# Designs tried in a protein design run: designed miniproteins, single chains, continued (5). Part 62

Each design is a single chain, and the fold is of that chain. pLDDT is the mean over its residues in the fold that is shown.

## One batch from the design tools (miniprotein)

Design m18279
Fold by ESMFold2-Fast:
Structure m18279 (fold): chain A 94 residues (1-94)
Amino acid sequence: MEKRREALELINQTKQLADEVLKKAKEISPEFAKEAEKFKTRVDENIQKALELLRDPEKAEEAYRLAQQTLDDVNAFKKKVDELYRKKKEEEEA
């Protein structure tokens, strides 16, 4: 039961972070917004898969690992978004 709760908490954190990253990415450029939408689709698919795994008590650890990997992917994409957003702001202020 604890592992299931931890997985659900990770899934919720991943959803919130992905939504924030997508909003910021859309402000960078239309081209990058398309890349961000594709990334969000992958995140949503992984979240759905993790939720399906959580229906089986024996797969709670697998669901947790998938949620962790998805969060790591979101954090990596967030770093890219933050770097591109900074460059865009520097260009607007130049």
Scores: mean pLDDT 82

Design m18280
Fold by ESMFold2-Fast:
Structure m18280 (fold): chain A 92 residues (1-92)
Amino acid sequence: MNKLLDELIDRLIELQQKGAEVEASVEGGKLTIKVSGLSVKEMTGLALWLIGLQLDGLNIEVKIEGDTLTITLSGLSEEQAQEIKDRLESSK
């Protein structure tokens, strides 16, 4: 679980460095990440890769709305959720 989560966060940081907009919000042990600014091809590729992580056992929900991809992670401690948010913010 932790290794797949680290892969997810590293990929999001990479996309952010390439110009994607990544916004994270924390509500208790729930982390919501919104990704925008991707091309249709990049968004489709990301969504398919995320489904792969979900099949490999990562506890995530993935939703696509227009040009925005939303990833919801549940079952985290509040500290873990905040650390992930801070990690994404520090890579801007």
Scores: mean pLDDT 79

Design m18281
Fold by ESMFold2-Fast:
Structure m18281 (fold): chain A 69 residues (1-69)
Amino acid sequence: SMAERKGASYIAAAGIEVVAADWALEQGDFETARRHLEVAEELVKKAKELGYEPPDSVLARIEEVRRRL
């Protein structure tokens, strides 16, 4: 369905944002990391609103970034 495709695209985008946050953390750029984490969390929220279940791997990576901020 269109909602499933849109949910999947939100999760794919969230994964990219988490990678960007990880990179910013490695550079010591906590401000940039926080911004990317916030975008990833909003994308996950939008996927859930469409009934799309986020993969545990993506949620675990978001939690890892959050714990390091």
Scores: mean pLDDT 87

Design m18282
Fold by ESMFold2-Fast:
Structure m18282 (fold): chain A 55 residues (1-55)
Amino acid sequence: MRDLEAEILIGLGRMAYAIGDYETAIKQYEEAAKVGEGEVKKEAEKLLEEVKKEK
């Protein structure tokens, strides 16, 4: 049910990342991981870890 919301947050995070706004990308991925379940949550956690390593 909340998976769509989490997917939208992941999309927004990816857009922020593409323009170099890492702070916004991190916030979006954190919210996606909090709202999402199963595979979507796992994807958000992976993306969050990758962004943190690039900083």
Scores: mean pLDDT 78

Design m18283
Fold by ESMFold2-Fast:
Structure m18283 (fold): chain A 87 residues (1-87)
Amino acid sequence: MSKLEKRKEALKKLIEAFKYFEEGDVKKAVELLRKAAELAKEAGDDAASELLRKAAEYLEEGDYRKFAVSATGAALRIIGDLIDEEL
């Protein structure tokens, strides 16, 4: 899997995590956020990986505001990296 493919998959997992969170499946959302963090790290996006890891931790702790902020920050970082690669 290329770095570009890993970034796209990380974003996909993040979107899936929000869907499960909206449905009340916090455990599945946390699992998807951790998988997204691993994919972002493998793509070389350490900042996005840290934000996704923190989002998972905040969600597990019930801090939904910090979860939303960290997850949004990660999404913006990944999207920015995708634009830089593909334009």
Scores: mean pLDDT 84

Design m18284
Fold by ESMFold2-Fast:
Structure m18284 (fold): chain A 80 residues (1-80)
Amino acid sequence: MSPEEIGRRAAERVEGELLAAGVPAEEARRLGEEAGRLAEEYVRAVREGAPREELERLEAELRALEAEALARAQAALAAK
């Protein structure tokens, strides 16, 4: 699977999950696109043998995005 394909699948999954939670379509799409970009960058960095520091930076960004997405999903669910 290419980095681009992994990124696309990650974007679709995150957007779909956020939409199911009731997050507005524009915000769900934005968070999905960011998740896809980070997933693609991480896979590409791993395959290219990037330094540990770069991988740790990408992992930190992925964790921050996961926390933001979770908070938005929880807020949307609480509003129902």
Scores: mean pLDDT 84

Design m18285
Fold by ESMFold2-Fast:
Structure m18285 (fold): chain A 62 residues (1-62)
Amino acid sequence: MEIDEEEVRATLLHIQATIAIKYNDKEGAEKVIKELEELRPTASPEVRAFLDETIEKIKKAL
């Protein structure tokens, strides 16, 4: 079974985002947003939706 590398990366960034929000780490959150935005252009539509949701979650929490 082939693992989608973009899905794995998106999941790791989502975990990092959740940690940054939990600890009010604004600098860490900004780094995660940047990496999510860099991944977005090459991601599939489904992964892109997940990335957009994660970015919005960070912006809403901070």
Scores: mean pLDDT 78

Design m18286
Fold by ESMFold2-Fast:
Structure m18286 (fold): chain A 56 residues (1-56)
Amino acid sequence: TRVDLSNYEDVYNAALEAEAAGDLRRAAFFYAMALSLKPDDEEVRARLERVAAQLR
């Protein structure tokens, strides 16, 4: 499935699906992309920090 990386909702939904599937690296990638589109999104930042911590 292709994700439109310029579309916030597509990127955010892809991150949520990856996280639910346990694919934390993919989730981190898409959360980072979502945060680049909305830098002040505290929800996305918190989710990115959470999945990134699990990868350490």
Scores: mean pLDDT 79

Design m18287
Fold by ESMFold2-Fast:
Structure m18287 (fold): chain A 66 residues (1-66)
Amino acid sequence: MEIVSKNEIVEALKKLANLSSKEALKTVEELGLPEYIEVEEAAKKLAEKFNLDEEEVKETLLELRK
């Protein structure tokens, strides 16, 4: 089970939705995401918020886990 940090979610949002760091962080806070969350759960919430493909969001989050 892969876990992502809040910082990795911020970076994914900057890439996928072309947000600034401030905008991405505010979005994560509005969604009530913890500091660490399962990739599948994060991808689902972000895809719903930004009308993105859940699979694409998941792949982006996994790439940032390097």
Scores: mean pLDDT 79

Design m18288
Fold by ESMFold2-Fast:
Structure m18288 (fold): chain A 88 residues (1-88)
Amino acid sequence: AELAEEALKALKEGDYESAAENIIEAARKYGLDVNIAEQAAEALKEGDFYKASLYLLSLAMQAIRRGEPEVARILAEIAKLAEELAKE
């Protein structure tokens, strides 16, 4: 959960590059789809927060299926924050 928590902290601070890196590393650590994590990371860096939220929600669903509920909760929280950032 530590890497996912670091990603959430970075996103709250506006550090999208660190958030992106921590999302990818969390996906690797918890056996989630790294390609989806890379798509989420790219979307965050490009400021496409709506697209990022969709990929992050997909990762959260994978974490639930893998029995990682705490990781899923944090990824869903990151997705919600990205969705909020997508609002004008």
Scores: mean pLDDT 85

Design m18289
Fold by ESMFold2-Fast:
Structure m18289 (fold): chain A 69 residues (1-69)
Amino acid sequence: LRLRILQAIRDHPKGALSAAELAERLGVSRSTVSRALRELEAEGLVGRDPETGEYYLTEAGLRWLGEAL
């Protein structure tokens, strides 16, 4: 799931997605996505826009995704 979240954010033209949008796109519950996003944020792989609540990839997240693939 974590890899799929990072890929979904990277591949979106906007470069940012909400937890609800990710849950819909990935076919998983919002609670499952929210938990994974909190873990990714704690690890510095995603950041959160405080105004929109949307999650974006950090430089660390992009590097990790490149190494994982």
Scores: mean pLDDT 78

Design m18290
Fold by ESMFold2-Fast:
Structure m18290 (fold): chain A 71 residues (1-71)
Amino acid sequence: DIAPLAQHFLDEFNRKYGTEKKFSKAALETLEKYPWPGNVRELKRVVELLVLGSKTSEIDAETVQAVLDAM
């Protein structure tokens, strides 16, 4: 399941970087719709990029889509 894995990685990177980022519901749905050709490793990398790259505490669907479109 993508949403629980994305939340797990978000919590891991929040602890690692001292941040308190959250996914919006739409952001999680955007992650769930992506086919993940690199599987769990690619998901973990995308979540780390979102934590480091987002300027706000909430990661929205548009931010997720921009990262996925760059892959």
Scores: mean pLDDT 80

Design m18291
Fold by ESMFold2-Fast:
Structure m18291 (fold): chain A 110 residues (1-110)
Amino acid sequence: AIGSARILIAQGKTDEAIRILKPLAEAGDALAQNNLGDAYYAQGKYEEAIEWYEKAIAIEPTARTYYNLGRAYYAQGKLEKAIAAYQRALAINPDFERARANLDAAQAQL
């Protein structure tokens, strides 16, 4: 189910992905919560994306979910919150090159 939802997001079928992911995310599946955040992010619904990323982090903090949270804050222009989220991603995975690049870009805008 989650794998098929990722494919739907990649195809721009975000409403279909949300229909699949939402029951799993509401049942407490951290991976489903992160992917539901990705679906809302793809729709430009950054506040909803942030809410689901924060729920995922509360259950299972991962470098990927912190990176996704940082991207959503960056998209809203919340640079300090984006920087903090990217720093958390790098604390979990120091080799996360994309988080490093996005951290550097966000810091350059301050």
Scores: mean pLDDT 91

Design m18292
Fold by ESMFold2-Fast:
Structure m18292 (fold): chain A 83 residues (1-83)
Amino acid sequence: MPSLRELFEEFLEKAKSMSGEEQIELIRELTEEILERYPQIDKEEVLELTEMAIRYIRQGRFDVALALVRQMLLRVEAEVAAQ
């Protein structure tokens, strides 16, 4: 099974050739996958970071959205490692 980091790298490679709307869909799919795999994490916090990333994509700020997705991933990995 791909690691969370591998999923993020695949997301990155696909997102580079996608429109903003397609990038938003891809982020939502990634978030849903994470929440399904790790039901013990704080779902509200993950969803809030996802919403913020989507807002920045709509503003053409993919760089900021990417930083937020990375922050979400690091937080999930830390919580999973603690369990």
Scores: mean pLDDT 78

Design m18293
Fold by ESMFold2-Fast:
Structure m18293 (fold): chain A 75 residues (1-75)
Amino acid sequence: MKKEEVIKKINELIEKARAAADAGDLSTATKYLQEAIRLANQAYEEGLLSKEDYLEIKKKILDVGVHLGRVAKAR
């Protein structure tokens, strides 16, 4: 898989996770977020992602994780 294809797939998973969290589907949101984390880690280990790309992706994943946590604990 090419670097651009991997980044696109990871971003699609992050977007789906956020959309599911916004819809209150915490189970689906968690599954997409876990898949995004797995793919990002694999791509970085394989040398497909630069350190800069990996850090940007990790920041986006963390932002969604924080959002998911807030949705789960609305109070």
Scores: mean pLDDT 81

Design m18294
Fold by ESMFold2-Fast:
Structure m18294 (fold): chain A 63 residues (1-63)
Amino acid sequence: SMAAERGARAAAGAAAGGAPEELVRKASDYTQQGNAKEAAEAALKGAEAAGSRGAREMAIDAL
């Protein structure tokens, strides 16, 4: 789908750009520590910075 293609492109851009990827990584760390609220906030912020629906899905999967 076009939305998935756009999400994949945004995810690739985030991987090159660093900041949204760092937020998703922090979300995984918080999940490992059992801080679900902090993990969710970090993941959503990372996805929002990436600016795509596909990136939001990927961030949620990281939780």
Scores: mean pLDDT 58

Design m18295
Fold by ESMFold2-Fast:
Structure m18295 (fold): chain A 60 residues (1-60)
Amino acid sequence: MKGLARVIKDVESDHPSILNAKVGDLVEVLRELNEDFVLAKSLKTGKEGVVGKSDLEFLE
């Protein structure tokens, strides 16, 4: 199944590859990049970017 996750820590970065997100935002986990990071798509903005697994609460 596609992974759904909730942001549990605000992510603010000027780096173009990082997904900026706020606590409570829902993201679709598109793929795992490594043990610490995933590529995710914001359901709020439609933007894709890298986000830390520690900043997410994985749902279904």
Scores: mean pLDDT 80

Design m18296
Fold by ESMFold2-Fast:
Structure m18296 (fold): chain A 59 residues (1-59)
Amino acid sequence: SKREEALKLAKEAIEEARKMGLSDEQALNVATLKILDAFPELSAEEARKIAEEALESLK
């Protein structure tokens, strides 16, 4: 599903952000923007929630 693809994209974005030394908040912002770029039909609120789910799964 598109949601599963967005979640996978968010996880990859968060892992890359962490490797660059970014904070979890900065990683969430990067992941949210990448989701919105790839899935422009999603709202900013939906994209943020997916990014937060991805971060939780990586804790």
Scores: mean pLDDT 85

Design m18297
Fold by ESMFold2-Fast:
Structure m18297 (fold): chain A 98 residues (1-98)
Amino acid sequence: MELSEELKEKLKEIEKLINSLPLSEEEKESLLVLAKYLLFRIYTNSPEISKDEEETLISGLKLSEENKEKVRKLIEELNSLENPSFEDLLELIKKYFS
């Protein structure tokens, strides 16, 4: 995985946000893994997540069923955007998990 300094800074911002959320440490770790992957997809101009990819991502996460549903909604809303940005990803994380 090739990381630019800009991408590293954005990853740090996501880490700060997720650590501030009212979630268990295990759920924070799972959400951080997902958020890093979604940021990478946005950064590489391939932000659309297929249904098969969504299911694979969610099945690997240590989240409650309620929080897995929130992840599905987040991915679906992100996919509905024509050109999602880093800021859109941050807003969606806040919307579903704050």
Scores: mean pLDDT 82

Design m18298
Fold by ESMFold2-Fast:
Structure m18298 (fold): chain A 64 residues (1-64)
Amino acid sequence: SSMQQQRQERLQAFLDRLGELVRRGVDPETAEEVERLLRRAKEDPSQAHDLLEEVGRLVAEALA
C-alpha cells in the first residue's frame, strides 16, 4: 500500500475515535454537528485541518 493510503487509513481511524469521545462528552445536538464535520473530513481530507479547528471550537463552547 502507498504511504498516502496508510496515512488516509490512520486519519479515518483517528476521526472515528474522536467522534466516539465527543458523543460521550457533549450534548446530542453538538455531537451531531461534530459528527457531520468529521464525516466531511473523511470524505475530503484536504479540508481536515479547517474542519478539525471548527470541531475544536464547537467542543470548547459546549464544555464552557
Scores: mean pLDDT 79

Design m18299
Fold by ESMFold2-Fast:
Structure m18299 (fold): chain A 55 residues (1-55)
Amino acid sequence: SLEEDIAELEAALARLKEILEKKGDKMSPEVRALFERGIATVEARIAELRAKLAA
């Protein structure tokens, strides 16, 4: 369901943010950029699914 998909993506987002907070200072600029792009992609997908759920 859309609710289950959103919940799964929100859990993934929380994990990505936690990794960035705990290990961000030890990452190369390239790896950090990959994490930041990943976070942005997941946030965009959550927003898209929430818009579909609200319609």
Scores: mean pLDDT 85

Design m18300
Fold by ESMFold2-Fast:
Structure m18300 (fold): chain A 70 residues (1-70)
Amino acid sequence: MPAVELSPEDLAKAEEEARKAEEAWAAGDWEAFLAHLGKTLDILVEAGALSEAEAQALLEQARAVAAALE
């Protein structure tokens, strides 16, 4: 597989959005959780670390889990 290397700034942005998603999850704010997860996945797709199909599958799993917790 090709090596994928995120710039320090892109990695920091992805980590910040992932942290916000985790915070929203802990708060029970599923809408904010999904929004921040989506942003994290978008950064990873644009950087080539993740395919669009993989990102979509992860987001759909997250939506299913969030719906089950409502």
Scores: mean pLDDT 77

Design m18301
Fold by ESMFold2-Fast:
Structure m18301 (fold): chain A 74 residues (1-74)
Amino acid sequence: MSVEELKKKALELAKDNPDLQRAVEHLIEVADSLPDEELKREFLELGIKALQNEDPEVAAALVDMIAGLARRAA
């Protein structure tokens, strides 16, 4: 799956929840700051796994945590 396909999948998973949409927008913003296409893909795949959590509040918190950790590492 390409970076663009992963972005589309993340947005689709979050489409019905505004808190998840904001978390996904943050995830995509951080992904776009990463220099390597492989890192972008792996980062987005990790975010999508977090988005698939049964509890939307937990999903949003996990995605924000993943995005925040990547920003501090950069």
Scores: mean pLDDT 78

Design m18302
Fold by ESMFold2-Fast:
Structure m18302 (fold): chain A 57 residues (1-57)
Amino acid sequence: MKEATIYGGGEMGISSAKVAAKSGVDKITVIDKNKENAEKAKEVAESYGAKASIIVK
């Protein structure tokens, strides 16, 4: 199982989530202080077939 952690769910986090999911990463964790930014990156990862979770801190 390939897993990745992304710090920041803004524009760069969304781009990173998309690339990781398309490259075959199975599980992605998005960490951001802003819940809405983290949720957007999660949605993008899931749209490309990865499992995604968020951590807000």
Scores: mean pLDDT 80

Design m18303
Fold by ESMFold2-Fast:
Structure m18303 (fold): chain A 56 residues (1-56)
Amino acid sequence: MTGEELLEKALELAREGRLEEANRYGAGAVTMYSDAGDEEGAKKAGEEVREAIEKA
């Protein structure tokens, strides 16, 4: 999975109320972006997952 795919999955899981799985996939997305050198993408992914979980 790419960072984008992991992020989309995390956001979907958060909307379904599957918060533990959403956090797991979200952490994976942040790691993928950071490992690729995309620090802005990593930050944005972390913020989007956090917001989605708060809204769930």
Scores: mean pLDDT 82

Design m18304
Fold by ESMFold2-Fast:
Structure m18304 (fold): chain A 65 residues (1-65)
Amino acid sequence: MTAEEAAERVVNLIRELKDKKSLEEIKEEAAKVAEELLSKFSEEEATKAVEKILAELEKVYEEQK
C-alpha cells in the first residue's frame, strides 16, 4: 500500500461517515486509521497524505454549517 492509497482509504471512510456520525466521531475514527496506515511511511509521504485527509474533513465541516 502506498501513502496515496492510505490517504484515499481514510478519505473514503470520512465520506461514508459524514451522514452517519458527528464531525468529532469522524475526526477520531479518521485519525486512528491514518495513524495506523501512515506510521509506516516517510515524513514527506505522510505529509501529503495528511493534506488530502484534512481537505476532506474541511469539506464535511463546511457541509455541516
Scores: mean pLDDT 78

Design m18305
Fold by ESMFold2-Fast:
Structure m18305 (fold): chain A 70 residues (1-70)
Amino acid sequence: SEMLLKELEQLIESFEKAASQANPDAAAVYQRGIARLRALLEEFKRNPSVEIVRQAIASAAAVMEEVAKL
């Protein structure tokens, strides 16, 4: 879905903005999350699936949980 692709791109942009405004420790967590989300975005472009969307949501949640513990 083109809509899901755009949502995933917007999620990555949101994390990039958060990383630019964060302290170095939080920025490092966001950057690892961005790398994972970018890999999932490229996989989604090749073979769109609900499983990839679930992986992206789980990865984003894990980043937010790790940042919250800092």
Scores: mean pLDDT 84

Design m18307
Fold by ESMFold2-Fast:
Order: C-alpha cells, then sequence, then structure tokens
Structure m18307 (fold): chain A 57 residues (1-57)
C-alpha cells in the first residue's frame, strides 16, 4: 500500500469512531427530547457521513 492509502485508512477509522460517538449522543438527545440538540447532532452526523463517503470514492 502507498503512504496515502495508509493515511486514508486511518482517517476512515477516525471518522467511524466520531460517527459512532455522535450517534450515541443523538440517541441520548432523542431520549431526553432535546429537539435543538438532535438537530445540531444530525447536521454533524450528516457532515461526517459525507466525509466518509468521499473517502470511499
Amino acid sequence: KTPEEIEAEKKKEELLKEIEKLSVEELKAIVFKNDEEVDRLQKELDEKVKEFDELLK
């Protein structure tokens, strides 16, 4: 593998961990019925998912 490929794999792993953490926070916000927090977390999740999809291409 090239150094660029190794770096991309590490970035993917980091993004997956961030997505997982944000998903947990979103679930907590939903349980507590904090609509403002849910909206904010959903936007962050969408951005991280888009970044992950971009790396897969």
Scores: mean pLDDT 79

Design m18308
Fold by ESMFold2-Fast:
Structure m18308 (fold): chain A 69 residues (1-69)
Amino acid sequence: SLEEAAREIAKALGVSEETARRLVEHFQRLGLTPEEAVEIAREAAKETPGNRDKAIVLAHRRAQEKAAQ
């Protein structure tokens, strides 16, 4: 669900659930599923430990790349 994905993304990126929900909605508009949004956010956070802002930028970039395929 969108709420479940938002909670998982909030934990992965260290952002509020409101911010995470907006991120999931944006990724869904790109054609991604909530599950794909969670995976992208977790991967971005793993690659940018201790840098929340870079993790968010990386998640957006990867979502666009996946949507373009």
Scores: mean pLDDT 84

Design m18309
Fold by ESMFold2-Fast:
Formats: structure tokens, C-alpha cells, sequence
Structure m18309 (fold): chain A 70 residues (1-70)
């Protein structure tokens, strides 16, 4: 798994990408993944929901949301 430092840096980068382009479903899904790896389940679920609102067919985001809610 990634270190806390690597995950924190990835989350900061992804949040900057989302601030520049809020419809970037790839960035929302990646943010969900990083938050999930940190055990931040509620925040991960919200990030995956945003990815699915933009891209409803995204299987990775659907699977990530299921994992965040379990």
C-alpha cells in the first residue's frame, strides 16, 4: 500500500485537479480510491458518488462505492 505521505500528496493533487475541472470523473474516482486506502470511508463514498453522477457507467466507481459503504 501507499504511505500516508504519498496518499496525502495524491489527495492534494486530485483536489487541485477537481478544483480546475469539477467534471473530471477520473479524478473523483481516484480521490475515492486514495480516501478509501486511508480508511476515510464517508469521504471516499462522496467522491465515488460524484464520479458516478458525472459517469454513471463507471464500474470502478460503483465497486469503490460498495467497498466504502461496507
Amino acid sequence: GKSKEQLDAEIARLKAMIAADPKNAVAWNALGNALLEQGRYDEAAEAYKQALEISPGNAEARNGLARALS
Scores: mean pLDDT 88

Design m18310
Fold by ESMFold2-Fast:
Structure m18310 (fold): chain A 55 residues (1-55)
Amino acid sequence: GSAEKSRQAGIAAAEAGDVAAARAGAHEASLLDGKTVLPPTGASPEEALAAVRAV
C-alpha cells in the first residue's frame, strides 16, 4: 500500500544520507499506517535508517 511505498522511499533516502527526505518518507508512512517511527530531529543518517526500518 501507500504506507509501504513511503517507508521504502524513506529507507532509500536514509541509505543515500538524505535525512530530511528520510524523515519526510517516514512521516508520510506514519500518517498512513501509524507504525512507522520518525527519526529524531537532527538524526544522523544511521539513526534515520534505523528508525525507518523499526516497523
Scores: mean pLDDT 72

Design m18311
Fold by ESMFold2-Fast:
Structure m18311 (fold): chain A 58 residues (1-58)
Amino acid sequence: MEEIIKKLSEKYPSLSEETIKEAVEIAKGLVEAGYVDESLIEPVVEMLLYTEELVLSR
């Protein structure tokens, strides 16, 4: 999971590490709730970060 945060920090340098970590925690919550598989954590986090970047890039 920490490797995902580092990868995404490099991909989205305009976002804070805290924002990326929050997106990872949301994705983990969806996995724990049974909505997504663990293998889908990374694409789910990327979708969340993409949404955040769109809001911030106003």
Scores: mean pLDDT 74

Design m18312
Fold by ESMFold2-Fast:
Order: C-alpha cells, then sequence, then structure tokens
Structure m18312 (fold): chain A 59 residues (1-59)
C-alpha cells in the first residue's frame, strides 16, 4: 500500500472509531477503499467523514 493511502486509512479508522462507528462497518469501508485509486479513496473517505460529522453535530 502506498504511504499516502495507508496514512489516509489510519486517520480515517481513528476518526470513525472515535465517532462510534462499529469495527465491522469500518472493515467493510476499508475493503471498498482497497480497490480504489488514492484520489477515489480520498473522495470516499471525505464523504464518509462528512456524514459522521453531521451525525455528531446532531447529537
Amino acid sequence: MEAEKQALKDRLVEFLRAAGVSDEEIERFLKRMEGLSLDEAFRLAQEETDRVVARLAAA
């Protein structure tokens, strides 16, 4: 795995766990990222973090 993609995954996992996302959902999401380019993975991660942030803001 490229260092940039690994760093993105590491940051995303930490964020999602802190936000209360289950390990199963995190694993499923990481599996989706495995088949993507760095740009596609970054876009997908941004969309997911935006959804989680919106949920946290409503709590």
Scores: mean pLDDT 76

Design m18313
Fold by ESMFold2-Fast:
Structure m18313 (fold): chain A 65 residues (1-65)
Amino acid sequence: MSPEEALEIARKALELAKEKGDEELIRAAQGSLDAAETGLRTGDTALASAAGHGAKEILEKLKNA
């Protein structure tokens, strides 16, 4: 997963979590966004990829809720 793709997925997860008002998932999505931004800025592609996958898991939880 590209760092830019990870960042976009994390932003979507945070927005949807805020719309649903799930404080736990908002916190998790914010963590994924912070990690994706750090990975992009530092060139840590493994960190960015892990953050993107974490954000996808959050989106799946929000979709199934």
Scores: mean pLDDT 81

Design m18314
Fold by ESMFold2-Fast:
Structure m18314 (fold): chain A 92 residues (1-92)
Amino acid sequence: SPLVEAMLAAFEARVAAMKAELEEAFKTQSVQEVKLKASQMLVRAAADRVDMLYQARQAGLPQAQIDALEQRLTQMMDDFVQWANDKLKQKE
């Protein structure tokens, strides 16, 4: 689905931008400031994920494609959380 491909590309770009911003924050900000920033990023990313899944359902995509999209978006978020936690442990 071109819509699913566009959504995945957009979310991947968002995660890449979040990582770049946190990499800069790891250099200049405290552990607590980085944790707050990461938390705020995750809240916004979670809202985008909910919106993307809603748009996919509204577009009438097959359930299997919606499930695959949800799994991939969730995996990208989980991978980001793991990456951020590993970096925070190194800074502590």
Scores: mean pLDDT 88

Design m18315
Fold by ESMFold2-Fast:
Structure m18315 (fold): chain A 70 residues (1-70)
Amino acid sequence: MILSDKELLEEVRKLQDQLTDETEGKSKEERLELYKKAVEELEELAKRGGDSELAKELQELAAIAREKLE
């Protein structure tokens, strides 16, 4: 089902909190792997946001992050 902007923001916030917790005390290499997984999850969330401006913005941010992590 397509997420509303509010639901999409709530899911992104959860992902951010989870990533912050998981990266604490990790090595640089371990953090990069966690960031790559977070980018994949963000891409999936943006896809579930449908045709909204917020979903498009999140898709663009995910693409930039993916390129930077290569």
Scores: mean pLDDT 80

Design m18316
Fold by ESMFold2-Fast:
Structure m18316 (fold): chain A 77 residues (1-77)
Amino acid sequence: KQEEIDVEVQIALAEIRLTVARLAVKRHGKDALPEAIATLEKVIADLRELIAQNPHPDAVRLLKEAEGELERLKAEA
């Protein structure tokens, strides 16, 4: 049960971080790109570790979303 809560909490935090990074870029444009890229790279690393230990459909979906967003932001940086 604690493991389940920990996984769900980590997924929720990753989703929040992805949303915050996306909003920062929309609000501040290029000035937010370095911070958003760094945030997404950390989110991707954290999600990859989580998936390696606990394969979860929501974590896999969120990882793909984060990877796509990171690729998009790096192309704009």
Scores: mean pLDDT 81

Design m18317
Fold by ESMFold2-Fast:
Structure m18317 (fold): chain A 57 residues (1-57)
Amino acid sequence: DEKAEEEEKLKAEEAFEKKVEEIREKYLKDEEKTLEEANKSEEDRKAYIRVLALLES
């Protein structure tokens, strides 16, 4: 039944897209944490440079 095969393929594609969205959401949360850590490190770096400039004065 060709129609049944096409329906099965559509169902598989929908299931795949749902899985991709779940994985994407998980990775977005991980990326947010990584960005927060990077931002903190950048501020620390800027503070260090300011202190270094003060000491060189």
Scores: mean pLDDT 72

